# Ledger of designs, part 70: designed miniproteins, single chains, continued (4)

Each design is a single chain, and the fold is of that chain. pLDDT is the mean over its residues in the fold that is shown.

## One batch from the design tools (miniprotein)

Design m14425
Fold by ESMFold2-Fast:
Structure m14425 (fold): chain A 59 residues (1-59)
Amino acid sequence: MSDEEIEKLVNKAVEGILSLPPEEVPLMVAIARHEFSKVLSGEKLEEAIKRVEEAAATV
């Protein structure tokens, strides 16, 4: 997966999380981690999930 495709995945997940009520955010973060783990591994997976978790922390 290219860096551009990773950015697209992260941005889609972040937009989803920021549009949700706070009570639904933890479930969406868990779903994002599971979906990302199908296409990303190692450092790239952890970097992508960290960005999603940082967005979730702002809600």
Scores: mean pLDDT 77

Design m14426
Fold by ESMFold2-Fast:
Structure m14426 (fold): chain A 90 residues (1-90)
Amino acid sequence: MEEEEKEKIAKEIKDDFLNYLGTTDGPTKEELIDKAYQMGVKAGKELGLERAEEVADEIAKELLSKGVPPEIVEELKKAFIEGAKEGAEE
């Protein structure tokens, strides 16, 4: 896959997760963790583990900037990376 295609996929994954957080009904912590894991699997499968970890870092930075508590951000990042490891192995 071309580098440009990987960058596009990474952006789409990040945007999808951040848009999910913006829902007016507010997802529960469990729903957020599940979504993070699922997005991680997709990132690992399509981008590979190293780039999926970079996407996780970018999401974590954005969440902190939006006032999400650090402990929740850590749990979401962990779920995303765990999913990415699974996705990368297929």
Scores: mean pLDDT 77

Design m14427
Fold by ESMFold2-Fast:
Structure m14427 (fold): chain A 63 residues (1-63)
Amino acid sequence: TEEVERARAEKERMVAALDRTIERMRELSQVDPKLGERGVRVAEELKEETQAAYDARIAELEA
């Protein structure tokens, strides 16, 4: 369905944005190592949760 296609496209865009955020957090670690490293971990966890949430939503839409 179109909704499934949109959800897949949103997932790709959100994952790409989170990858960019992880890169920026690594840059931050050059000026604030503790804050930057914490930011990387939080962003990586959010990426995993975001992928799982979109996968669950897509599965519901396909049901």
Scores: mean pLDDT 85

Design m14428
Fold by ESMFold2-Fast:
Structure m14428 (fold): chain A 74 residues (1-74)
Amino acid sequence: YKASEEEIENLRRAIEELTREAREAIEKGDVKKAAILITALGIEAAAASFAGDEELAEEARKRARELAEELEKT
């Protein structure tokens, strides 16, 4: 499997958007929404890995872990 440049770009945008929305949900105290968005980040990380972009996959996993840690403090 080889992802197109457009597919990788779409994955990057999805990861950025989910990261932003998850931070907003945590700030608002919306624990359920934050948990769903963090889970979606994990799914996008798996998609990036499958697409062959391990750097993007690792970045998404790192963001998901950091957000999950923030959520645990909420």
Scores: mean pLDDT 82

Design m14429
Fold by ESMFold2-Fast:
Structure m14429 (fold): chain A 55 residues (1-55)
Amino acid sequence: SATEERAKMAIKAVNHYFELHPDATLDEIQAVNQRIKRLLDEGKSLEEIIAELEK
């Protein structure tokens, strides 16, 4: 389902962020989760979201 695919993309994106930022604080984690949600709401692909997080 679209909901399941969205959830999988969000999990992959946040895991990628943690791999780049292993010392991330709770506040930084909350901020990146909101950013990922916004990008998904904008219809961005997983590849586009990951590229955005690498900036």
Scores: mean pLDDT 83

Design m14430
Fold by ESMFold2-Fast:
Structure m14430 (fold): chain A 83 residues (1-83)
Amino acid sequence: MKVTVNVVARAEGEDASVNFTLTATGATVTSAPTKAELGEDGNVIFTATFTTSDATVTSVTVTVSASPNSKLTIVSQTITVTD
């Protein structure tokens, strides 16, 4: 099973940064690389892939956070399950 998570987020502030984490409920994450891309209008696009050998995975939790003095805006979040 492969889960692709695509999150579009913006962090505003002089030292603004966006942190992206992916966790699975009921399974072991075998690969969860994070890719950050600069999107249109300064949005940061995060694409993380989750791969598990466990077919009993029932949910995936995605967490997005920003640096402490920054305003975080979630523009969109999409989760796709393949393979």
Scores: mean pLDDT 61

Design m14431
Fold by ESMFold2-Fast:
Structure m14431 (fold): chain A 99 residues (1-99)
Amino acid sequence: KLEEERKKLKELAKEAKEKNNKKELYAKMIELALGKKFSSIEELKEEILKRVEEALEKGLISEEDLEAVRELAKDDSVENLYLLFMVASTLKVIEENLK
């Protein structure tokens, strides 16, 4: 029992460190995709949502796509930051193909 509890605590500590490193990496990847630096994850999310709303106004995405991105922006999980990076990359491709 004590060895199992110690193992679980070590795994949780390792996962927390790995999650923080991945969050920083994904935030930097989003900055690169958007061509802009941000002071916070909140500012980064605001910029992505703004660009997604602009894409909707131009008829390039659906209202369902915008709602999905809003759901992703509700938390700072590694999984959601990775998906936000995919959104930012997609927006960049869409913007570059429109003249």
Scores: mean pLDDT 77

Design m14432
Fold by ESMFold2-Fast:
Structure m14432 (fold): chain A 62 residues (1-62)
Amino acid sequence: AIQLAIAKTDFRVYNSDQFVPPKGAIVKVLEVINDDFAKATNLDTGEEGITLLSHLEVVKEI
């Protein structure tokens, strides 16, 4: 199922390939890659990439 989530923390970029949505951004989880990472899209900016699951709070499962 596709999940909507909110970025619950501001965190610093570990590397340039990491998708780091700002705190409070609404993101759509496209695919869970493993226990730590998911592919997601920031719905406000259209930015897409891999982010840490621990930094997202799931709001709605679709």
Scores: mean pLDDT 67

Design m14433
Fold by ESMFold2-Fast:
Structure m14433 (fold): chain A 80 residues (1-80)
Amino acid sequence: MSEKQKANLESLFKTLDVDKDGKVTWKELDEYISTIKNESIKQGLRDLFESYDVDKDGVVTLEEMFEAEEKKLKEHELKK
């Protein structure tokens, strides 16, 4: 994963992690999404969060976001 991608994920995580506890929940995502007027962006954020919730526990850590993006990159590189 590139440094730029890591920085983007960290920025998103910090925005969603309102309580600064190192965890983002569906509740925090929904609260953030409620501030966004654009429905396409809302749907995109929901889809991204769902893809990052690797353990399906409804909680996403920054580490899980990095692991999910690394996995996507490896799959993309293997496709040539």
Scores: mean pLDDT 72

Design m14434
Fold by ESMFold2-Fast:
Structure m14434 (fold): chain A 68 residues (1-68)
Amino acid sequence: SSMLEELIELAVETVKELAKDPSLSVSQVEAAAVWRVAEWAEENNYTLTREDQQRLREAVEKVLAELE
């Protein structure tokens, strides 16, 4: 699989895990998922393009909508 697909999976898994915590708002869950991906990219010397960032945002938004 492509690295972007792995990063999308990481973001989605982060959303699902954090959504279990009732103390976190939807915006906090989204921010944490995006932050985790950015942190992984920095650690692995990977640069996210604007297109990559858009795909990540869309995947996170879809999962959040499904979780209500």
Scores: mean pLDDT 79

Design m14435
Fold by ESMFold2-Fast:
Structure m14435 (fold): chain A 89 residues (1-89)
Amino acid sequence: SSTELKLLELWKELYKALKEKDLEKAKELLEEMAELMKEQYPELKEQIEEAKKQLLKDIEEFLKLPEEVRKEAAEKNLELIDEKIKSLE
């Protein structure tokens, strides 16, 4: 679906921001992802908002990891997302 592909592209951009330790970009991307999810599932708006808040806390903790650990984890997730995007094209 077009929404699934858009969400995967946003997740890809999010992991790039996490690799570069760009918290402000990560926050912007989380807001965009949450808005797309709320458009698809308006009945789940509260759950989506709570998930966004929890994910932001997880991101802030992730950015405290040593640079090598953070970059390796982000790279691995980028590889998985690229494979998923390719499977949908």
Scores: mean pLDDT 85

Design m14436
Fold by ESMFold2-Fast:
Structure m14436 (fold): chain A 78 residues (1-78)
Amino acid sequence: MKLYKPSKEELEEFQKLVREVLALTDAASATLPPEQRQALENRVVGLIIRAVGDFLEGNFEQAKKDLEAAKEEAIRAA
């Protein structure tokens, strides 16, 4: 596996976006019944895993889009 060496700024931005997605998902999940909560969490986790993969492969633009998609899932569920 070839690991990309991100800049300090890219790493900090990525970490901030992941934390934001997790906070929004947690807030949305608190308002949902258990079945819908689990479905939302599964979708968000899948998108975060995709974003991590894209980031590690050096595709920071795609990683950000994957995290934006995760945010949209949380916003739509709220």
Scores: mean pLDDT 81

Design m14437
Fold by ESMFold2-Fast:
Structure m14437 (fold): chain A 69 residues (1-69)
Amino acid sequence: SKIKEQLEKKIEYLKAKLNDPSVTPEEKARLQKEIEDLKESLKSLDTPENQRRLAFVEELRRRRAAVAA
């Protein structure tokens, strides 16, 4: 989840950079490639195996929250 959060934040940051008027066409191409690479990384993390692990971690987190309440 934290890795996904970091990747999503980086994608948003790079997209904001693309809207910067000081960015050159060459830098825009580089930023777009980087964004696409990060999107592919996010898709690879969204496998059935990773979804199973995320569901397990979320269940543990809910149980701990219930004990703390």
Scores: mean pLDDT 74

Design m14438
Fold by ESMFold2-Fast:
Structure m14438 (fold): chain A 82 residues (1-82)
Amino acid sequence: MSDRLLSQAGIAISQGDIDRANQLIDQAAKIRGKDDPNVLSVKAKLLAKQGKIDEAQKYVDKALKVDPKSPAAKSAQDFVKS
């Protein structure tokens, strides 16, 4: 269920639907926990899409600290650097 929410949040981010992305991320965080590396990674992508690059980088750093091998965190780092 939460993986589906994060996938939908990623689609909303790509479409520029910031409000929907925030709602989906918040729902996923309630299920997985706010410190889940997948939740943190998608939140970082959302912040980067909004131009909040410094805040986005902090979320990437936190995700990598929780799981240094997270594919989601690596994807978010690449997104933030673009």
Scores: mean pLDDT 83

Design m14439
Fold by ESMFold2-Fast:
Formats: C-alpha cells, sequence, structure tokens
Structure m14439 (fold): chain A 87 residues (1-87)
C-alpha cells in the first residue's frame, strides 16, 4: 500500500529532523524540555491527547526558536499518529 509507505517515510524524516534539532540544543535547552517531555509522554500513555497537545502548544508559545521548532515537530508526529489510528 503506497499510502502506508509514504506515512512511514514521513515519520522517518521527522525523526531525523528531531535528532538534528536535539544535536543543536544546549544543556539549558535540554533541561527546559525535560519536564514538558515527561508530562507529554505520560499523557500520551494515558490516551489523554488533548492534554498532550496543550503541553506542546505551551512549549511552542514560551520556548526559544529551537525549542519551539522541536515541539512543532512533536505535535506534527502526534497529529499524524492520531490520523493513522482513525484509519
Amino acid sequence: DEFIEQLEKELEEDNKELEELAKRMTEEDQKALREPNEKFASYVRAGDYDKAREILEDVIKNGNPLISEYARLQLKQLEARLRWEKL
């Protein structure tokens, strides 16, 4: 199924972009993301996707440009996953 192959490719590309952004982060940037990422992961595990989105939106709004870009990619991956689960 060409559609499935395209979605897998997009997820791989987004993961590579997240890795590249993480390499550019300072120790302070990593600390700033630690608590939001832990909360995000806990809400995703609980199936509380609305709260998971709120965490990422807060990071996008209040983070520096690098942190905001990282959070935007995480939000993109969350939306892609939710779209996949509706199929």
Scores: mean pLDDT 78

Design m14440
Fold by ESMFold2-Fast:
Structure m14440 (fold): chain A 70 residues (1-70)
Amino acid sequence: YDIEAMAKALARFAGASEEGAKFGIKKALEGDKEAQGGLAGMLQRNAGVKLGPDTPAEDVLKAIEALAKE
């Protein structure tokens, strides 16, 4: 994963701060359930991605990576 590109995508499409997004992505990759849920909720509310609270972390990270390719 390109954490910098993913953080920029969250700042661009989901209204996150780039530094906050970078921190959250790192925590989610470490297995932090709260960070994973926070990213899923942000994508659902701000980027229109259909993610629930029990969405697998891999699917959340792939959704952010897809946004980074835009």
Scores: mean pLDDT 76

Design m14441
Fold by ESMFold2-Fast:
Parts: C-alpha cells; sequence; structure tokens
Structure m14441 (fold): chain A 79 residues (1-79)
C-alpha cells in the first residue's frame, strides 16, 4: 500500500532526524517488516514502528529518546 509506505517513510525520517541514526537503514527495515506483517495479516504499522525503533537502538540511539520521538510522531499523525 502506498499509504503504508508513506507512513513508514515519515516515521523513519522522524526517528532518524531526532536520534541521528541512518535514515536509509531505518526505512529498509521498516518497509521489510511492514510488508511481512501485511502479508501475514498482522498490524503493518505496529510492525514497522517496532522494527524502526529497535534498529535505531541497535545503531546506538538512546531508548528514552526513541520512545519520546515515537509518542510525538503518533500524536502528530492523529491530526
Amino acid sequence: SAELEAFVERLSKAIAEETGTDFDKLLEVGLRQMRAAEAAGLDPRYAAMLAIGLEAIEQGADPSLVNKTLIKFLEEEKK
């Protein structure tokens, strides 16, 4: 879905900008897990959020900052 891909791209950008992590790598893992979840009938947005957050932490991002950025991103997506 183009809408799901756009969601993953926006999330990856938000996390990369706030944490200084590699946007291309976040986008890669986010899209991969989103597509796998969609194919399995699972929540693709949740799968992408989990994958991107864990990848940012693996790259050395502060888990508290990742969590705060994710909460802020979800608040903005409600608007």
Scores: mean pLDDT 88

Design m14442
Fold by ESMFold2-Fast:
Structure m14442 (fold): chain A 120 residues (1-120)
Amino acid sequence: MAEELEEAARKAAEKIMSLEGVLGVTVLANEERVIFRVLVEAPDEEVLKEKVERLVKTAEETLKDLVEGVESVDAKKVEEGVYEIVITLRLKEPIPELAQTTVLAEKYSEKGKEILAKLA
């Protein structure tokens, strides 16, 4: 189960990074949840909304056999034209090996790494 989740998370991160305006993604998991933290560029709230919908769909489709569905979606402006999107999905079955929150996949562009460093 944990190995299947790690592979699915890696594939999800690759697909998310291929989407227009994505600067970076971290996929985290704990016993009951998978969490996507995505840095995305959007010039305004309308474009942001469209990008968030695509991110959520990509996460759900890649994890479809492992998750019950989306629990929450949060968006926060971190810089002018840059947002952090947090997508939380519930696992169909708990994974006891992930009792502590674990990073399953992480991918960042050069610009994404610079922004992430400023947020630390």
Scores: mean pLDDT 84

Design m14443
Fold by ESMFold2-Fast:
Structure m14443 (fold): chain A 62 residues (1-62)
Amino acid sequence: GPKVGIIAAPSRAQGEAKAAKARKTSPEAQIILELGDAQTAIALGRQLEAQGAEVAVSLAGG
């Protein structure tokens, strides 16, 4: 099935580090971002998509 990597992190910096490692290990995998700050998750997601990653952002609904 399709490979999916879930990146859960308390900060953008840790999220970036985990995403970079995941992309190096499995560049074809879709990345799902689960960060506590929705704006930070969206910003990181846009950054990763600009780098050619397939990204989905999981937002905790209010």
Scores: mean pLDDT 75

Design m14444
Fold by ESMFold2-Fast:
Structure m14444 (fold): chain A 87 residues (1-87)
Amino acid sequence: MENAKYAEENNIFFIPIGPDGKIEAVIEFSFDKEKFSEEEIEERIRELEKTYLELKEKKLPVEEQVELLKKKLKELGIEIKGIRKIE
């Protein structure tokens, strides 16, 4: 079914950023499945998770966490779909 393939091709990942119990920003991104193998996607997800946890542990301001994660996504060749600031 084309709907199932379309949903898989538009698989969007979300990174919630904020202090524990509050989300102040969300980074939305997806992988181009034509550019990345499943193994390459898994490696990039692991690298992003590591970076996310390091930034969370450092207790950096939300704006700095967003900019550093944005830089990491760019270094990994991942396209950002959107960044939303939540009040």
Scores: mean pLDDT 72

Design m14445
Fold by ESMFold2-Fast:
Structure m14445 (fold): chain A 63 residues (1-63)
Amino acid sequence: SELEKLVDEIGRLLWSRPDREFTVEELAERFGVSREQVEEALKILLDKGLAVYDEEKKTYRAA
């Protein structure tokens, strides 16, 4: 599915840049998808323990 592809693509980006922090907006712009699609993919990555969220910065990074 398109969601599965996005999960894999975002996951690889985070893994390739472990010291980088990404916003939902930056990821949506980078992959040419909606913010809602990015949030769904990030939720899956968080559930898998492959990403962590910084609530104060509102950013995601590799786990």
Scores: mean pLDDT 88

Design m14446
Fold by ESMFold2-Fast:
Structure m14446 (fold): chain A 60 residues (1-60)
Amino acid sequence: AQEAAIKAIKEFAKIYDLDEETLNELIELAKAGRFDEVAARLGEITGVDPEDLRAAILSL
């Protein structure tokens, strides 16, 4: 789950051109198992539904 989440975050960073600060914040949250916060943060940045992002992060 954690490794899959980090990989998904890196893929989202490529697609949405996330800055390094935001990428590092999301990786730290994923390492802490705080996937709901990762999804919420990505939702704020991308405008995508956090529930869809949470599912994508956990489904690698």
Scores: mean pLDDT 75

Design m14447
Fold by ESMFold2-Fast:
Structure m14447 (fold): chain A 80 residues (1-80)
Amino acid sequence: DAREALRRMLAQAPRGEEAGRRHGPEALERVRLLRALYEAILERREAEAERLIRELSELLGLSEEEVEEVLAAAREIMAA
């Protein structure tokens, strides 16, 4: 279910969290980082994708376990 973790992270970009709609600048930064992550995954830039996942985890408040799931999902997609 690694792809589901990544889909959850990417899906947060257009919808945001309910509280996120009140914080426009943070929502915009999350969208920018998610787009950059998507591009890094498509281009198979592993190091950049991992860095972007770490940055997004700080903004989204992800736990270390959730970060590991997203990293595993990104690596699986890039390896395919």
Scores: mean pLDDT 68

Design m14448
Fold by ESMFold2-Fast:
Structure m14448 (fold): chain A 90 residues (1-90)
Amino acid sequence: MKKKEEEAKELAEKVTKENLAKALILAAEIVMEEAKLTEPEAKEEFQRMVETGLAKLAEAPEPPQEELEKIAAELPVVLEKAKKEIKAKE
């Protein structure tokens, strides 16, 4: 698990469209593993959200570097919020 977090951080440091897509996939895997999402429905919903985000990113025109940097900065915040919400429901 730690290696996935390190990979996500490295990808976020080099802010490109491809690296952000990979970081989103890794962040989703980290959230699923840490939250112990074992229910098929919860896993499907989370995968659907990630796939929708990736599809939008792929179809969108190349955003300016400033927008990519903003998305990269928000990614850790979104990940932390997701972890907190899941733990709060435990």
Scores: mean pLDDT 62

Design m14449
Fold by ESMFold2-Fast:
Structure m14449 (fold): chain A 76 residues (1-76)
Amino acid sequence: MTEKEKLVETLTKQFQEIHEEALKVDPESARRGEERFQELVEQIRKEEDPMRITNLSVLMLGELTELWLEIRQKEK
């Protein structure tokens, strides 16, 4: 219901789509990426400061981007 909850839900949905593709290409990288992403989700849920929430969301986007790039390299 909060803006933070919506942000976490949106990022989690995007990560899940990439994660499903990663599982088909490289299950080990998918598993490690999911572990790191879940750590960030736990941190952002405990955070109340808007600036720290913003910084954590940037890190979450970084994990999503890194996993996507790894998959692309392994596909071609």
Scores: mean pLDDT 80

Design m14450
Fold by ESMFold2-Fast:
Structure m14450 (fold): chain A 80 residues (1-80)
Amino acid sequence: SLADRVEDVILELGRARATLSPEETFELARRKAEELKPDVPELSDRILEILDAAPDTPEGRDRAVGEVIQLLVDEYVRLR
């Protein structure tokens, strides 16, 4: 289901934030948004807008990934 896909992305990005660099986690978030685009283009576009607005700093990238995770959590709650 879409909820299961959203949950998987939340968990994967959460693990990445704990184990990878901010840059690697940011690029993972971008890849996940692109993977979602064929099925849920509106959600994908919202994720990409957050990432594209991020400052080109490690702090900015980490904050943007945090905002993406929050967006996905809110979406997961709506889908249940």
Scores: mean pLDDT 89

Design m14451
Fold by ESMFold2-Fast:
Structure m14451 (fold): chain A 74 residues (1-74)
Amino acid sequence: AVSEEEKERIRKASEEEWELIEAYLKSLPLEERPEVVEKILESLERLEKHPNPVVREEARKMKERILKLKEELL
């Protein structure tokens, strides 16, 4: 079982990472965004296979956020 402290660390790290990713993608030239988005999605798909269920859940949430952002920015 994943400890409550570990769950909180993972969730907090995921939220901080999302804020950085969103800011980074918005700072990129329009022509560079598709390549970066695809690389992020590939990394998140690998994290969906992680043995830690909290990491898998946060990866799925992040992927959904990236897909929505992709529709807005591309």
Scores: mean pLDDT 80

Design m14452
Fold by ESMFold2-Fast:
Structure m14452 (fold): chain A 81 residues (1-81)
Amino acid sequence: MEKFLEAAKIIREEAEKTPDPEEREIGLKMADYLEKIGKDPELIAKEGKKAGLSEEKIEEMIKKLEEQVEELLEKAKKEKE
Protein backbone atom coordinates (compact mmCIF):
# COMPACT_ATOMS: atom_id res chain seq x y z
CA MET A 1 0.00 0.00 0.00
CA GLU A 2 3.03 2.31 -0.21
CA LYS A 3 1.84 3.33 -3.70
CA PHE A 4 -1.36 4.79 -2.22
CA LEU A 5 0.63 6.87 0.28
CA GLU A 6 2.91 8.10 -2.52
CA ALA A 7 -0.09 8.93 -4.74
CA ALA A 8 -1.74 10.78 -1.83
CA LYS A 9 1.43 12.87 -1.38
CA ILE A 10 1.59 13.70 -5.12
CA ILE A 11 -2.12 14.62 -5.32
CA ARG A 12 -1.78 16.80 -2.20
CA GLU A 13 1.22 18.65 -3.68
CA GLU A 14 -0.61 19.19 -6.99
CA ALA A 15 -3.79 20.29 -5.19
CA GLU A 16 -1.81 22.89 -3.18
CA LYS A 17 -0.39 24.30 -6.44
CA THR A 18 -3.85 24.49 -8.08
CA PRO A 19 -5.07 28.11 -8.33
CA ASP A 20 -8.74 26.99 -8.51
CA PRO A 21 -10.00 26.70 -4.90
CA GLU A 22 -12.68 24.13 -5.87
CA GLU A 23 -10.17 21.85 -7.63
CA ARG A 24 -7.75 22.31 -4.71
CA GLU A 25 -10.40 21.18 -2.23
CA ILE A 26 -11.33 18.13 -4.34
CA GLY A 27 -7.65 17.18 -4.72
CA LEU A 28 -7.01 17.48 -0.98
CA LYS A 29 -10.04 15.28 -0.20
CA MET A 30 -8.85 12.68 -2.73
CA ALA A 31 -5.35 12.73 -1.20
CA ASP A 32 -6.85 12.28 2.29
CA TYR A 33 -8.90 9.29 1.11
CA LEU A 34 -5.91 7.61 -0.58
CA GLU A 35 -3.81 8.19 2.56
CA LYS A 36 -6.49 6.45 4.66
CA ILE A 37 -6.46 3.46 2.28
CA GLY A 38 -2.64 3.40 2.34
CA LYS A 39 -2.65 3.25 6.15
CA ASP A 40 -5.53 0.72 6.33
CA PRO A 41 -5.55 -1.48 3.19
CA GLU A 42 -8.61 -3.32 4.59
CA LEU A 43 -10.65 -0.08 4.54
CA ILE A 44 -12.05 -0.73 1.04
CA ALA A 45 -13.01 -4.31 2.00
CA LYS A 46 -14.67 -3.08 5.23
CA GLU A 47 -16.62 -0.33 3.44
CA GLY A 48 -17.55 -2.73 0.62
CA LYS A 49 -18.91 -5.32 3.06
CA LYS A 50 -20.84 -2.59 4.90
CA ALA A 51 -22.36 -1.51 1.55
CA GLY A 52 -23.34 -5.14 0.77
CA LEU A 53 -20.85 -5.56 -2.08
CA SER A 54 -19.72 -9.04 -3.12
CA GLU A 55 -16.09 -10.12 -2.72
CA GLU A 56 -15.78 -10.01 -6.53
CA LYS A 57 -16.94 -6.37 -6.68
CA ILE A 58 -14.60 -5.42 -3.82
CA GLU A 59 -11.68 -6.97 -5.72
CA GLU A 60 -12.70 -5.07 -8.88
CA MET A 61 -12.83 -1.80 -6.92
CA ILE A 62 -9.37 -2.46 -5.46
CA LYS A 63 -7.96 -3.31 -8.92
CA LYS A 64 -9.48 -0.17 -10.47
CA LEU A 65 -8.09 1.98 -7.67
CA GLU A 66 -4.62 0.39 -7.99
CA GLU A 67 -4.77 0.97 -11.76
CA GLN A 68 -5.66 4.65 -11.25
CA VAL A 69 -2.89 5.04 -8.65
CA GLU A 70 -0.33 3.47 -11.05
CA GLU A 71 -1.50 5.82 -13.84
CA LEU A 72 -1.32 8.85 -11.55
CA LEU A 73 2.23 7.98 -10.42
CA GLU A 74 3.33 7.51 -14.05
CA LYS A 75 1.74 10.83 -15.11
CA ALA A 76 3.18 12.74 -12.14
CA LYS A 77 6.65 11.37 -12.95
CA LYS A 78 6.36 12.70 -16.53
CA GLU A 79 4.97 16.09 -15.43
CA LYS A 80 7.89 16.63 -13.02
CA GLU A 81 10.27 16.20 -15.96
Scores: mean pLDDT 74

Design m14453
Fold by ESMFold2-Fast:
Structure m14453 (fold): chain A 68 residues (1-68)
Amino acid sequence: DEHLEKARKHLALAQEAVDSGDVRAALEHARQARKYLEKAEKDGADPAEVEELRKELDRVIARAGELL
């Protein structure tokens, strides 16, 4: 599923942005990851994979918030 792959890519970029202290970039990539996760879920992606990525997304957003 190309949407699931895009969600993973944006999650990775968000994590890299958090690690570098770029909160703005982290939140923007997290937003894109959420968008693609919603599309992947609609396309019938594996619910377990979607849930794991959603959990990672929530962790990235929480880490970005701690940097503010």
Scores: mean pLDDT 85

Design m14454
Fold by ESMFold2-Fast:
Structure m14454 (fold): chain A 124 residues (1-124)
Amino acid sequence: EEKEKKAEEAKKLIDEYQRNRNLGLYLGSLVAEKAMENFEEAKKTLEWIKKLFEEDPVAGAYALKYVQEVLEELAKRSTPEQAKKFNELSELAKKYLGTEGQQILDDAEKAYNEAKKLVEEYEK
């Protein structure tokens, strides 16, 4: 069981990574849905995500990243008028993420990969 302690800690990191990723995808979808109905409400939701990034940097960074990805994808399939709104929100999310947010995402992915490798070593 002592040997399993490090594996359990690594599993918790993997679970946290997956939760943050899922939260980001959910928030990205929520901003996109709001943008189709009310641009100002979508913008307010994005500003809330920016505050989340200040309080919970990893969860906030994933949320801002997925907001960008969801909105960029929707812009490709939208009318020019809708695409403009989606691109404006996507650029705002990208600005909020910045280089600091990208570094947080890179560090989180590295930690996830190291944790995954550790679990594989101890589960063997």
Scores: mean pLDDT 80

Design m14455
Fold by ESMFold2-Fast:
Structure m14455 (fold): chain A 67 residues (1-67)
Amino acid sequence: MEENLKKAIDLLRASGTPEALEAADGIEGKTPREASVILIAHAVRYATTLDEETRRALMEALNLIPV
């Protein structure tokens, strides 16, 4: 579970976009549940303004966190 969180953080950092890097920093040290809430809130808030690369990274990170 926590290993999936680390994979999600690594994936967000690999995308290299400022929003994805900020999301990765925001979920570091959080529980998987807290991380999923943060990622969902970030994606919803910026749904129309996020570039496709950042949106894809956020969705893939969410898919790695089972809650």
Scores: mean pLDDT 73

Design m14456
Fold by ESMFold2-Fast:
Structure m14456 (fold): chain A 113 residues (1-113)
Amino acid sequence: MKIKEKTQKIIDLLLEFYNKVIELAKKANSPEMQKFAEEVKKIYEETLKKIREAAENGDLDKIKEMVDEFYEKVKKLIEEYRKKASPEGQKAADEALKLFDETYEEIKKILDE
């Protein structure tokens, strides 16, 4: 698979994850979950910028590093939020974490092709 094709699939998967995090935040209808979604948005936008810059340079290793960094930062944020969330917020955090782990595994498969 060409770098452009790998990059597009990775971007599409990250966007799918981000959209579902927003949906879960809206469903939970809590100020805490809304703030969590805003923090994830900031990390997501910064990560996309770095992935696009790496892709323009043909640097697949840097794309992998940016994805790994995104995964570690967002996973930590979900775990920290979960510890102080309401029962509804904890359920939303668990759903987000499961989706995020699934998305990360799919991205790793694309990178390892």
Scores: mean pLDDT 80

Design m14457
Fold by ESMFold2-Fast:
Structure m14457 (fold): chain A 94 residues (1-94)
Amino acid sequence: SLRDELKELLDELEELAKETFDEETYKEISEMVKKIKELIDNNAPVEEIKKEVSELGEFMLREAAKRNNLEALERIAEILSKISELLNKMEKEE
């Protein structure tokens, strides 16, 4: 399902965060991912999921930029692009 695919992409972001960031930054990202997964499981409106994903993405990109980690920036942007495409598809089906 599209929701299962979204969860897999969120798991990929969380794993990337674990490899890329310090424990404290990873913990913040993990909590944001958990909140998004809870919204998915509770069948929240796609617009609400989009807002939380946008906040997660902005946070991760900012933290990677602060570290001058260009490879992480590219990988985060790629996964976020896939999530955006999936969320747009989900919105059309709801």
Scores: mean pLDDT 88

Design m14458
Fold by ESMFold2-Fast:
Structure m14458 (fold): chain A 72 residues (1-72)
Amino acid sequence: TAVERTIARLGAELREGLVRKLGLSEEEAQRLADEFAAGLRATHARRGVVTAEDIAAQARRAVEEGRKLREA
């Protein structure tokens, strides 16, 4: 579906950003990207829609978790 393609694209962009900007490993970044995608799918299942605000909130959560991993 169009929603699944968008989630996949956004997850890939997030994964690349976490590796490139935060210096996370590919494995750490992929895990956070998978959690991000799962969060958006859960939102879509619950409300039938995913907004830009939902995407931004899930992305912020992934970035904050990535920062915590980098500080460890």
Scores: mean pLDDT 85

Design m14459
Fold by ESMFold2-Fast:
Structure m14459 (fold): chain A 120 residues (1-120)
Amino acid sequence: EDASFEEIKEILEKELEELLELAKKEGDEEMVKFLEELKKLPPIAQLVGLLVYQALLRAGVERKEAIELSLEVARLVAEGRYEEAIQLVEEEARRRGDERLLAHAEALRKLLEKLEELEK
């Protein structure tokens, strides 16, 4: 009864294209580069990268650092290195003392478990 993996992928592809067009219209070269790099990765990695980026911004991380860390996390997810990806977010949360970012890392772990089940 939940959306199929194909439906989730289609929603994600549309969201990424819309975000990329907005970034281009605003002349946001850093955001354009970030979104283009995410588009090269598998859908699960794209989703995790976007979620981590938003969580880092809410925690007060500077955009360049948030982009770099989010891309590193997304690449680890693309390689199937889920625990290492989550650990990067948890370590950043601990350095900042940000309990919301730590809770977000725990939520991402649950999301990755659900997405693995959809790929089976």
Scores: mean pLDDT 79

